# Designed miniproteins, single chains: the designs that were tried, part 101

Each design is a single chain, and the fold is of that chain. pLDDT is the mean over its residues in the fold that is shown.

## One batch from the design tools (miniprotein)

Design m3501
Fold by ESMFold2-Fast:
Structure m3501 (fold): chain A 102 residues (1-102)
Amino acid sequence: LEKLLETYRWAAEVLREAALAVATEDKERLEELLEEVEEKLKETEDEEQRKILEEVIEEIREGLEAVEKPVPVRVAAALRLIGAAIDYELKAKELEKKIKEL
């Protein structure tokens, strides 16, 4: 459970950084984030954690398609990444609450 909580928190952080990179047209930072997540996926054996990392990889790849597009497209993509980050942050908070109540 603690490893899953750490994965949710890390996913939220990566997606927030990806959103900023897309908004600011920072393709190099997006490529660095993608490599970091892909490397972590290679070292991860837990199926639930792997699924989260695969979803993060897909979100970053969609961000890469938008990063060189006009401002309205980049802003829309960044907002979607923020939405995904909020979802993982909420899952992390719910899991943390359950761990503390048991």
Scores: mean pLDDT 86

Design m3502
Fold by ESMFold2-Fast:
Structure m3502 (fold): chain A 106 residues (1-106)
Amino acid sequence: ALDEAVALLERLGAGDAAEVLRALYEAGQVSDAQIEAFTAALRAAIARDGADAVHVTVLEDPETGAPIGLVLLDAEGRIVHAVLAADRAAQGEAEVARLRAALAAA
């Protein structure tokens, strides 16, 4: 599961996201179920939009710069999936909601 997600992220040019995902998984902050769901979302987005149109970004704590998760964006810039660190889940959900609203307003 993790190795497939990392390989897909590296193929998208999202090496930073791949490193964050591995670090969060090794820290016990992301479950196997979250990795499987994220990998399925990555495959679906790539199949729909093509690898060049799909983007993954790291969500960072705005105060510390610490990674709190990853968001998957489709060709239209919509957030279609997020993987959030367990200890930061509420903050991550708030940041995803804020980013989703900002992207919709742009």
Scores: mean pLDDT 82

Design m3503
Fold by ESMFold2-Fast:
Structure m3503 (fold): chain A 65 residues (1-65)
Amino acid sequence: GPVEEAKERLQRAAEEKDAEGIIEALLELKKLGRTEEVEAAIYSLKNSDDEILKEAALEAEKLLK
């Protein structure tokens, strides 16, 4: 379903270090009502050692306010 598809896109984008894909997947999950999972994912990405993942998380957090 849409939630599983958005989670799969998020996973792939994170693996590929695709900042735009990460942001789009997080926005889709928020739209689908998965607020707690989105907040947990942003928190995890912000604590990553990868600068691309951190920047994507910060941008997504800004857009999701």
Scores: mean pLDDT 86

Design m3504
Fold by ESMFold2-Fast:
Structure m3504 (fold): chain A 65 residues (1-65)
Amino acid sequence: ATLTITVVGEKPAVASDGTILKKGESISLDAATTEISVKDGMLIIRDKATGLQIIADPKDVELSV
């Protein structure tokens, strides 16, 4: 299954590879290898297969599988 992260608010999501996702942009990850956690009120989305980590404010993103 594919996990899609879409930025819907004004605050961008930031990926560990330097990618910045702005309002209206999305990124897709493998849901089978991706873990989601919350730290200090922020969403931490990590693909364990690639090591890619995305940090986003939960108010500014939508997640779909």
Scores: mean pLDDT 86

Design m3505
Fold by ESMFold2-Fast:
Structure m3505 (fold): chain A 104 residues (1-104)
Amino acid sequence: SANAQKLLDDAIADLRVTIETIEEMLANNDFSPRNLVALGLRIVGAITSALLAARKLKDEELIKEIDELAKQISSAYSQQTAAGLQQILALLKELLEKLEEQKK
């Protein structure tokens, strides 16, 4: 359980930084190809951390929910638009809430 809690804390921290990055990009209207590629890599990292935490918790429902959110995030990211980033922001905030509920 201690290792699972550490992975959960790491995943929550990664998600919070990713959310802040998207909020800054939206606030600054900064959608350069460089920043979009960097965001894509950060999103993949955050989802991977969340999946690793869910696997250690042996929470099959959470794994399935993360997989479904990842598909929606991938679709939104492929748009390369402000609207797509707003959709990713909402989906990542939903994922953050699910992970935070696992700590209660």
Scores: mean pLDDT 87

Design m3506
Fold by ESMFold2-Fast:
Structure m3506 (fold): chain A 93 residues (1-93)
Amino acid sequence: MSAEELRAELEREAREAAEALPVLIEETREALEKGDLSKAAALYTAAALLAIAVEFLEAQLLKAGGELSEEIRELIERVRELYRELRELVEEA
């Protein structure tokens, strides 16, 4: 896989994660407030998979000698920030 193909895939996954994570955080909060631990666990797992996919693709791009654009770096940082918020929410529950 070329660095250009990895960059395109990373940008797509990071955008999807940045859009999905705020919704997953809110739904996880509501599930926790209702005591629906099974739903909360499923939502948290879905969010973790999105965050891990972005981290994996970033690592592969860097190994391929690819560079991150400022826009992609901002998306990755946003994904990390949102996932951190979700982790703190779950750890405090």
Scores: mean pLDDT 87

Design m3507
Fold by ESMFold2-Fast:
Structure m3507 (fold): chain A 60 residues (1-60)
Amino acid sequence: DEALYREGYERGYEAAKAGKDAAEAAKNGQIASLEGYKVSRAAGEGAEKGAVEAMLERGF
């Protein structure tokens, strides 16, 4: 599940990073997380972490 977590992380990170503002970044991250959980718990948790990290880096 390390690979699924890593892939989820990248997807969540990229999704949140693509958001034009804080609200869109959060929404994109949530969508990526929900899609990740459909695949596996590791992918969903990875996507949550990736989205949070991207938002923190942007000062959200």
Scores: mean pLDDT 85

Design m3508
Fold by ESMFold2-Fast:
Structure m3508 (fold): chain A 55 residues (1-55)
Amino acid sequence: SQLEQQAKQQSIQGLTHIGHALGYLGDGNQQKALEHLDQAGEYGEKARQLEKELK
């Protein structure tokens, strides 16, 4: 369904932000790493809400 695809997209966005956060941590940029981790959490929460609506 469309909602299932949207939930997957939100999850992918969250994982992408985790990847960016790890990159920034490697560069010693803690501020940007934390910003990306926060955004990853937002996307993950949105994905969970959409998954619950699907069932």
Scores: mean pLDDT 83

Design m3509
Fold by ESMFold2-Fast:
Structure m3509 (fold): chain A 82 residues (1-82)
Amino acid sequence: SSSAESQKLAEKVKKILEEKGLKVVEVSATPDSLVVIVESKDPEEAREKLEEAVKETGYEISSLTVTPLGENKLQIVADLKK
């Protein structure tokens, strides 16, 4: 199902980001988007690592937005293409 594919994508992205040294608070995925909350002081580093993680899954990013949430937490929203 579409839900199962999205869950597998979220789990795979979380694993890759953690292997790249990011502390992942939350990951959720739909067929068209990925939302990640990480603990990071560097929005550009977090952006680059997420772009690399998504590329490793075979998906492409059409747009990406980073929003500071405070307490060294960042919300990253990526719109996806397959």
Scores: mean pLDDT 82

Design m3510
Fold by ESMFold2-Fast:
Structure m3510 (fold): chain A 107 residues (1-107)
Amino acid sequence: SPAEEAVEELRRIAEELLEELEKLKKEISDPEKFKEKAIELLEEHREREVAVLREHGFEEAAELVEKRYDKIIEGIKESTLSPEELLEVLREEEEILLETVETVLES
């Protein structure tokens, strides 16, 4: 179904994001520089995930994803988390987001 295809693509994008963040953690020892690059990746992946949902006509889910990413990015900007702690938070947030989208699209 279009919903299953959209969720599968979002899961792939989320996996790519987490892999890129792990690579950045290994390459950037400065927590502030890591944070800046992590935010850039989150903004790029937000746009990709929102585009996938909109292309399939899931506008409500797209708005939900956009708002959730905006809140996550805002929280990171105001946080003093280590790269390790930030990655743990992002893994949890991405899984919650995917589960929420699956629920909305299956309803």
Scores: mean pLDDT 84

Design m3511
Fold by ESMFold2-Fast:
Structure m3511 (fold): chain A 73 residues (1-73)
Amino acid sequence: MAKALLTLGKTLDMTKLANLLHGFPNDQLTVQALDDRSLLLSAPTEEILDDALDKIGSFLDDLKIPYKIERLA
């Protein structure tokens, strides 16, 4: 299972978080909110995780929200 930690440079309200996740109807992607800035993403393969991270990154770039992605073992 592939995992990544997404750390946001700005605190998201519940509406913004819901909008972020609404764009990802992938039943193989698991997203856990660890706190108001940190999301743990898990997928069965690195390919699914990379696709999800690219889409999330594009969404955050459009909103001009700074973020950091750390791939986990």
Scores: mean pLDDT 71

Design m3512
Fold by ESMFold2-Fast:
Structure m3512 (fold): chain A 101 residues (1-101)
Amino acid sequence: MERRERVKRVIDELIEAAELLKKHSKDPEVQERADRIIALLREVKELLDRGEITPEQAVRIARGAVDELEELVDKSDLPEEVKQTLRERIARIRAEIDELE
């Protein structure tokens, strides 16, 4: 239960990072990719709430989402200051995911 709640918080932080990326990007491809990451993470959170996936499975999906979001930030049209803020948030989230394994 406690681990599940921590996994959900990590997913929420990833959704917030993807939303920030989407807000600051003017590139439709970046916005569409961010939307897909957000949709996937919201689905994972719902599946976790229903007990249809394990916390361990959710952590693995979240790790994949961190990698994809990091790549998307690097390829994005964002100002360097916003990219740096997102990289710092993503690095913190990655550390939180590592502690959940």
Scores: mean pLDDT 86

Design m3513
Fold by ESMFold2-Fast:
Structure m3513 (fold): chain A 77 residues (1-77)
Amino acid sequence: MDSYVALVRLDPSVDKDAIAAELKKRFPEVAILPDPLTNGFLLFGTDEAAVREAAEEIVRLAGGRGEIVLFQRLPEP
């Protein structure tokens, strides 16, 4: 099974807890981890569309005060 990772950078003024709560409701199969280096989130999932949509939704919920830094397919070992 392929896995996908996305990294989203956010402006420090963004309410990350509110965004994380909304994403968990809409994308329950996507793992959402806070990333202190980007002040944003690291996303993992097995569905490419779900991981991509979750990353894009973070930027929308932030009012465009963020960017997708990385989106990559991870090969199985």
Scores: mean pLDDT 81

Design m3514
Fold by ESMFold2-Fast:
Structure m3514 (fold): chain A 84 residues (1-84)
Amino acid sequence: SQQMQQLLQDVQQMRQQGTPRDEIVRFLADQLSKLTGVDREEVERLLRSGTPQDFIRLMNMVAPKLNLEEMAYLGQAISLIRQA
């Protein structure tokens, strides 16, 4: 969707501008909560931990609300945060 593509672009821009990782995590958690209805604090916790298990859990929590293209954009955004 345009919303998930925009989310990836926003994360890419924040990374390029040197935005702190914690701020990008909060931004992504807030946007995902608004788009999917998942709990913002839980998404933020899972993104902040950065473990493979927590990323799988996050993807499983949002999968029922997103299509394959949207899941791909989310995966790319998470990858950028991990590189921060």
Scores: mean pLDDT 84

Design m3515
Fold by ESMFold2-Fast:
Structure m3515 (fold): chain A 83 residues (1-83)
Amino acid sequence: STTTIEFPSSTSDVTVKVEVVLPPSGLRAQATAKNSSTGQVGVTQEQSQLPDGNTRFTFTFDVTNKPGEEGKITVTVSLRPEP
């Protein structure tokens, strides 16, 4: 499944963190972000196994805006089969 989240960006740099927790399912989480002001946003991905057997996927986006512009940040989260 895919979920899209949209929210306003500020004129200041902003860090957006998305966490997805999945049960044992053979699926992984994938996330991408786009800023309407600057285009595509780079992502730092991390994965950790939780004590309850679930897996946590963490996606960190560092968003830079153009001076004087407020943009929209669109984050898309998808579930994919493990490769």
Scores: mean pLDDT 73

Design m3516
Fold by ESMFold2-Fast:
Order: sequence, then structure tokens, then C-alpha cells
Structure m3516 (fold): chain A 81 residues (1-81)
Amino acid sequence: MERYALIIEFRLESEEDREEVKEAKEKAIEILKESEGSLGAEEISENTVAAVFESEEAAKAAAEKVKEEVPLVESTRIIKL
């Protein structure tokens, strides 16, 4: 069964950014969990969240929404599992 991982990294330049990054991650996880084709989303590090999707198209749509609605997004990557 095809799966796609979406990995989102947030800009964490200093300890002072940690609270804002935490809020951004929480918002991103909420969006990712509610996204069509999402199988789950979780925090994987202090500045990174990951979600798994049923299709590449679903992962791309979710990445676009997170970039639009969530601050401090540094990068997004989609990996076929």
C-alpha cells in the first residue's frame, strides 16, 4: 500500500523562539490530522513534525495549507514510503 511522509521543519534559531515554534507545531499537527488522506501526524523533534498520507497529492495539499496558515515553516519534504 502506497504511503507518503510529509516532513515539516520550523525555523528555530534560538531558545527564545522555542515557545513560538511550539505553537506553530501544534497548529501544523492540527491541520495535518484534519487533512484529507491523513493517516496521522506527530512531533518528531523540537523543530520538526511529520505526517503520513495515502497519496502524494494529499501530502502536497496539506503542505500548501500548512505553509499558508502556519508561521515559521522553514522547509517541507515529501518522501515516498
Scores: mean pLDDT 82

Design m3517
Fold by ESMFold2-Fast:
Structure m3517 (fold): chain A 80 residues (1-80)
Amino acid sequence: SEIDKKIEELKKRMDEVEAEISQLRTRLAQYEKEAEANKDDPEKLKEIGREGAILQIRLLSLQVEYDVLKEQIKKLENEK
């Protein structure tokens, strides 16, 4: 079925997005620990903050993509 093939494709992308979200969340938690360890170093905190902000933007983008993929899969499954 074309619908089943499309659902499989979307689920594969969803798995990829979920894996990247998990990796980004782990790295963001690591940056929070690094920020606490360097709380008395303003320049290091700015560096950590910039890196964290880049990852946070990527995380938000992937969370939106994940939600869109969920809605698309749900819609296609209801059309079976």
Scores: mean pLDDT 88

Design m3518
Fold by ESMFold2-Fast:
Order: sequence, then structure tokens, then C-alpha cells
Structure m3518 (fold): chain A 96 residues (1-96)
Amino acid sequence: MTVDELLARIEEAHRLLVEARTASPEEKKQLLDKVIDTLREIAEELRPVHPEVADRVLSLIDQARKAIEEGKLDEALDLTEQAVGLMRQAVAELRS
């Protein structure tokens, strides 16, 4: 993926998170699963260039998945939002 494609995917993930905050619990879980899959793909793409950021994001999404399994959807949203922030910062540095 190009840097612009990575940033576009990150912004799409962020839009899904905004939607998830006001969604029903069932829809919230489905939106979170989509965001987590997107962030995992971006983290794997960044691993060769930013291994520390990739590992931190993967740790956050693992925690978010555990929170979803426990029914802690708001905790999963907060963890996933942290992962989006880290990805956005790391990918923005590639533009510089």
C-alpha cells in the first residue's frame, strides 16, 4: 500500500469507530471487528519499517478483542481508538 492508501484506511477505521459509539451493541461489535481487522493489516504492513509501533498496535487490538469477548464494548472502543492514533502518527511520519 502507498502512504496515501494507508492514511485512507486509517481514516476509514476512525469513521467506523465514530459510528460504533452510537450503534447498538450487536452493530458495535461488528464495526469493532472490521476496525480491528483493518488495523491488523496496517500493522503488518508497517512491521518492517516501524516494528515497535506495529507490536504496540497488535497488543492494543489483542486487548480490544479480549474486551469484546468479555462484553466490555466501550473498553474495546477506547483501546481501538488508541491503536488508530498510533497508526495515524506512524504513517504521517512516512510522509515527512
Scores: mean pLDDT 82

Design m3519
Fold by ESMFold2-Fast:
Structure m3519 (fold): chain A 70 residues (1-70)
Amino acid sequence: SRIEEYAKSLSEEQVLELAQQARDESESADPESSQKLREFSDSVLQAHKEGKDSAEVAGEKLKELYESIS
């Protein structure tokens, strides 16, 4: 999907910044949105910590988030 392609075009640094932004946004969001934003952030940061492709994980999680809103 275009969302996954976009995520893969980001640098590792940009992906980590996106994860941090999602975590910050989660603090002011409603409970359901907060949970989704935290899941996104935690998944990306955990993938980075484990040496996995954080951009691929970010793309997958963004797709899930988009589908849950639609």
Scores: mean pLDDT 76

Design m3520
Fold by ESMFold2-Fast:
Structure m3520 (fold): chain A 83 residues (1-83)
Amino acid sequence: MLTEEQALALLDYWESRSPEAREAEMKRLGLPEFVRVKGTGLRIPVPLAFALGAKIDPETGEAVLTPEQLERARRVLERHRAR
């Protein structure tokens, strides 16, 4: 599981990629580019979900985060938007 700083760096790297490059990488892995966080209105990049230790609910396809992981996801997104 990545630290908050490492997750922020991952987001910066991911957004530096072209949309086509991101789609190609996710297709190679058999994964979607974004996933919904269960119980919230948030959509996050799949690499960020995995970096935070999220589990994918096999019935809904949604990312399941603990309250602490969800709080870290929100802080990473807020810090990324503030830059």
Scores: mean pLDDT 75

Design m3521
Fold by ESMFold2-Fast:
Structure m3521 (fold): chain A 76 residues (1-76)
Amino acid sequence: DLEELARELAARLSEAARAYVLGLLKQAKDKNELIEVIRLAGRLAGDEALTERLVEAAEKDPEKTREALIKALSTP
């Protein structure tokens, strides 16, 4: 479940890291930029397996993955 993976990533990030990553996600113009933001967020979260699953999701459906991540990172 993509929304669940996005929520798991958000839960592993500090409030400051969430705000930073959210800003980068909103600025990402294409799939390659989105994947770079996901890899950065994954490094901050310290979960390589979760990172690779989110990268796979972005490769298949970049806009849906971006939407799920923005939603998860914007939710308190």
Scores: mean pLDDT 86

Design m3522
Fold by ESMFold2-Fast:
Structure m3522 (fold): chain A 87 residues (1-87)
Amino acid sequence: SPLELLNKAVELLRKAQEALENGDIDTAEKYLVEAAKLAGKLSKYPSLALFLMGEINRLIRQIAELAGEDRAEEVRKKAYEAFSKAS
């Protein structure tokens, strides 16, 4: 179900935000990569996929502020690979 995938992705994004608030970049990366996989599975619903990838990119920008651009780029690459592979 697209709604079940969307709800699961939103929950993962919430957990990623909580991890970042605690300074846990590694845990945030795991949740963002899983959320990107779900966004890829939702690629047949472009508005939903775009919304989720927009939120993922917002959280990756927070990683850049907390841990630097190189760490954010590593997370971005993993998230986009997960999205592309699942699409």
Scores: mean pLDDT 91

Design m3523
Fold by ESMFold2-Fast:
Formats: sequence, C-alpha cells, structure tokens
Structure m3523 (fold): chain A 61 residues (1-61)
Amino acid sequence: SRVALYQAFASKGVDAGIPNDEISAMLREAKAQADAQNLSDAQLQQLLDQKFQKALAQLQS
C-alpha cells in the first residue's frame, strides 16, 4: 500500500530528527512526482529512500 510507504517514511524521518515541516514537504514532493510519473511502489520506495538519504546528509552537515 502506498499509504504504508508514506507512513513508514514519516515515522523514519521523525526518528532521525528531521523537522515535521521538512518531512511534510518531502512527502508532498514525492506524492506529486509519483502521480506525475506513474511510479510503481518499488520506484516510489527508491525515491523515498533517496530523499531520506539526502535529508540525513543535510541534517548531519
């Protein structure tokens, strides 16, 4: 379920100390891109993983 992917991402982001506003922005961007590009669940998972890694790198820098 796509809802489960988004919920897992949000939970993971909170646990990592990413601000709620930033998590919400990333989720909005990911949802818009997934809809625009007709991404599969596997492709959406890859997109979310990439966004999470980028956010972590910025947070830790």
Scores: mean pLDDT 84

Design m3524
Fold by ESMFold2-Fast:
Structure m3524 (fold): chain A 89 residues (1-89)
Amino acid sequence: MTPEEWEKLKEKMEELFKKHNGNKDKILEELKKYIEENANEKQKELYKLLLENAAPGTENAAVFSVWALIFMGASDEELEEIKKEIERL
């Protein structure tokens, strides 16, 4: 992740925090909705795989990770590499 990509991601997170007055549950619901509306088939497969392999209580981190990949415009090649790494766990 470049510093520029991190700043863009941070600005979007700050926008969501302001919009929902820091309510994490509402922020997570908006992130899940964004994934459902914007994810392609490969991104949806990665989302399912991350949720299935998430340790109990870390599912929210999986949601944030997939949302960030979609928001930053991760390529199909980058998604395939991440998927292969998760499948090796």
Scores: mean pLDDT 72

Design m3525
Fold by ESMFold2-Fast:
Structure m3525 (fold): chain A 102 residues (1-102)
Amino acid sequence: REEEALKRLLERVRKEMEEARENGDEKSLKALEAFEEELKRALEDPSISLAEALARAIRRAQEIHGVVGVAAERLLERVARDPEGTTEEIIEQILKAEELEK
């Protein structure tokens, strides 16, 4: 169900945020925090669909961590069909982008 899917995605994002915080990965943490904010808004506002929440989260993560932008268009095409897989892919792109900037 949409609400349960949003809660699962929030737990996944929060887990990655804790690891980024422990590793001092400020940029990935900031992108993941933006992702969390958009998912929380969808939980509190039933007019926001899961697909719209994920699209907003992807755009905000891309703005904060520009390297994610290469995948953003592809992820936006997938978000309505595979929200969980799309979320996993965006998290991987955020984490990978930090490694490339060092």
Scores: mean pLDDT 68

Design m3526
Fold by ESMFold2-Fast:
Structure m3526 (fold): chain A 85 residues (1-85)
Amino acid sequence: AEKELELAEKHAEEVAKELREKFGQEVRTRIVRVSDTTVLAAVVVLDKSGEAVGAELYETRDGEVTKVESQWPNLDALKAAQAAE
């Protein structure tokens, strides 16, 4: 349903805003409708060179948003960079 897409877009933008404010890095979102009841949203944090330093994946299904995956392989490096500012 169109409601799932709207909910997924709103949630992904809220997460993207929070991550931009928290890390001061570029954040990109990608949203894919996989069925009438299911939408996937990826939120990716990029470093200054454009490399992905973290990603979160969310599933919106039947009016509910669930975090499917969270990957922060260089989180300690990102935190150290913030502390240096």
Scores: mean pLDDT 73

Design m3527
Fold by ESMFold2-Fast:
Structure m3527 (fold): chain A 76 residues (1-76)
Amino acid sequence: MLSEEELEEHLARTEAAVDALLANADEYSREELEQARARLLGSLDLLLSNTPEELRPRVEALRAALEARFDALLAK
């Protein structure tokens, strides 16, 4: 199981990656954005497998928020 410190590092890194991607979304093709979505959300799914039960809601909340951001971007 990941420590809380390691989990926080992974979550912060994932958020930063999404923020950077969305800041330059117009520079990417739809397919590249869909691939980035799959990769980043997949990383959070893998992280959930190693997350202590008490910290699981944090990862799930971030995943849902990031999924919603990608869905909004890709819907247009």
Scores: mean pLDDT 80

Design m3528
Fold by ESMFold2-Fast:
Structure m3528 (fold): chain A 87 residues (1-87)
Amino acid sequence: DLARRLAELEEELRRRGIRVEATVSVLLDENGQPVGPRAEVESEEGKRGVAEWDADRRPLHVEGEDPLVVRLAELLALSHAETLRLL
């Protein structure tokens, strides 16, 4: 149900006129092994959200000031964790 949650949040951001850029990367451990995804979201007004998840879909880290931007980062990281698990 991640696709629905993402669509609902994207609609909320659109209604509020919030424009965002999102970057998704893979976290590596000390040995260069993949741990899980990291999503960073930044609004045009400089509000940031960051979320990190492991490969088992457990949250590692979440931070940010704007709850909608933070929620988008969380859902993007979780969606990417599901994609990595399928590969």
Scores: mean pLDDT 76

Design m3529
Fold by ESMFold2-Fast:
Formats: sequence, structure tokens, C-alpha cells
Structure m3529 (fold): chain A 110 residues (1-110)
Amino acid sequence: MKEELIERLAQIIQIIDSNKLYDIAKELLKMLDAEATEEDLERFIEELEKLLGANEEQKKQLREYVESLPEEIKELLAKMTKLIYEDPEKAKEILDKAIEMIKKKIIEEL
């Protein structure tokens, strides 16, 4: 369950960043009331590395990618990772809402 949520979070962030959907990131941040730390972001990176079976070069590439993300996206990653471990059901609801917001935005641009 938690591993699937980490994978979904990674996919959602890639879509948000690639399509510059930063308005969606801001709306998701408004739903997250918990303070996150650098340790929460590190936990995301470590869990994703494990899920991907990453070698040392791939781990370096993943860290460089995450560090290159806008601060708002890094905050979203940290806060969502914390929520996935503290309240996975609420995390799932927020990720489901993120997908619906992304779908709506893509349809509006068609």
C-alpha cells in the first residue's frame, strides 16, 4: 500500500513538473496542514530508490532530479511523503484528487 502511494506520488509530480501545472501543486499544498522536514524528502528519495532497484548512478540521477525541482514541488513531495506514512488513507484521497485536477486541466487545454 505505502509503496504504491510513493510510486503514484512520483508519477503525479513528474506530470505536474513536465506540464508546469504549478497551480495544482499550490492547491494540493493548501490541503496539507502538517509541517514537513528535509527528512521527509530524504525518505521519499530512499523509498523510491528501493522501489526502482536503483544502482549508484541511478540514485545520483534521482537525487539530482529531485534537487532540481521548484521549492513548492519539493515541499509537496515532503508533506505528501509524511502523510503517506502517518495517514495513508488521507494520502490516497489527496492523490486521487490530484489526478482529477490534472485530468480537468488537460481537458480544458484541448
Scores: mean pLDDT 82

Design m3530
Fold by ESMFold2-Fast:
Formats: C-alpha cells, sequence, structure tokens
Structure m3530 (fold): chain A 83 residues (1-83)
C-alpha cells in the first residue's frame, strides 16, 4: 500500500531518521513542519516515493502535529521505527 511504501522509506533511514529531521530543526526545539518533514524524507530516501506514498506520509505526519502544524519528530520516529 501507499502507507507501507511511506513506512518502508522511513524505516530504510533507520537510526539516521532523527539526524535527517534535525537538519530541518535549526532552533533545536524538537519540532519540524509537515512540509519540512516531507522534504527531509524525500531528500534522504534511497528511492523516490510515489505521489500516493507522499500523501500517506503527509497524513501520518499530521497525526503527530500540534495545532500549529508542528511535528514532534522524535515521537514520530520512535513510533514508525517500532512498526
Amino acid sequence: SAEDEAIAALQSLGDRLLEVFREFDPDGDGYVSVTDALFAVQKHSPTPLSNAALAALAGLLRRFADADGRVDYRAFAEHVLSL
């Protein structure tokens, strides 16, 4: 599925997933926007994601976003890497 493709891309980064997100967190506050998180994963994925997988990834990221669209990327990474 598109969600499985998105999760596989995240898991392919493994222990590097937090490093990838930290690149887009210059303030070190532990948050990234959904847009920055999507760009980070696309930039560092070994294979391009389909449009459907990108949409699924965006949906998954939004489940971890606060009211301001800020994603707790540590909580997100811990969840995804445990799947």
Scores: mean pLDDT 83

Design m3531
Fold by ESMFold2-Fast:
Structure m3531 (fold): chain A 80 residues (1-80)
Amino acid sequence: KLYRLNEKLLALLRKVGETREELTLSEAMLSLLSYASLQGLISSEGVLDTSGTELGEIFGVDELKVEPETLIEAILKQVA
């Protein structure tokens, strides 16, 4: 099933080469992780530190666990 992400999140993912308007949850999660990795936001403990970042502003949180269920839930809240 394909999901259209909100424009703010989608614009952020375009910075890592995502060109699609609709993504599966797995594709959206991989693009999000690519962005977080490029920005150096992933800790050795598997936590995505979003404090003070555009990603944190979009998700409304200071951190996200790098776990599939957590990331998928966060992405689902950003579906248009």
Scores: mean pLDDT 80

Design m3532
Fold by ESMFold2-Fast:
Structure m3532 (fold): chain A 73 residues (1-73)
Amino acid sequence: SAAEAQAKLDEGRRLYRQAQFPAARAAYEEAIRLDPTLAEAWRELGRLYAEFGPREDGEARARAAFAKADELE
């Protein structure tokens, strides 16, 4: 449900503030699984990839996530 997706997005944001980045990523991915139209979840996932993703493909993954968030707005 939309409420469950929002709860997972909020959980991911809390985990990110606690520097638990793998757990934050899992929460954002779960939010997207529950509601793939939740633009904020794609935006937060993109930010996480940009900051902590592998250098070789982290930028590409971040750009794709940000593009999806932009498309959904």
Scores: mean pLDDT 83

Design m3533
Fold by ESMFold2-Fast:
Structure m3533 (fold): chain A 86 residues (1-86)
Amino acid sequence: SAEAFIQDAIDRAESILTNTGGEELLKALQALIADLAAAAKAHPAGKAALRATRDFVVEKLKSGGAEEAAKWVEQQFAAAEAEAAA
């Protein structure tokens, strides 16, 4: 279902934020964002998953005091959303 796809994307993001750090975290987030951008082109739920995952990751990074990382992640998601819309 669409709901399951969105939840799986959020769960994957939560796992990355919990189990990685530094350069590994940023690379893992880039890979997830790329996967979600591809899904957004292929499936109706993809755009919703991309947005929900963006909001989740940005909120978690800001709450943790990682404002520069949050800003970088917002830019990566914005680029992915633009790519998915093209």
Scores: mean pLDDT 83

Design m3534
Fold by ESMFold2-Fast:
Structure m3534 (fold): chain A 98 residues (1-98)
Amino acid sequence: MTNEEQLALFDERLAALLDPEEVARVRALLELLLREGEEAARARFSPRTVALLAAVAMITASELQNGDIEANVKRLRENLGDNPELQAVIEEIERLLA
């Protein structure tokens, strides 16, 4: 799989799961992460936006590997369960996928 194919699927999932304003914020966060790293991203973006990027990236990665989205969403919840913003985002995504 090419990087272009991975980014195309990520963009498609962002558009399907998030509002246009949230899509724009997550895309800006991803660009900053790739240029300046996680510290810069956490300083400039809300915990909710960071959680949205993490959740959509994991769903996209699952779909590219074997399509087991439910297992990856469950694993995200288990591994990051102490983060209330991420838990709320995962619950919203599960509702959209159901």
Scores: mean pLDDT 69

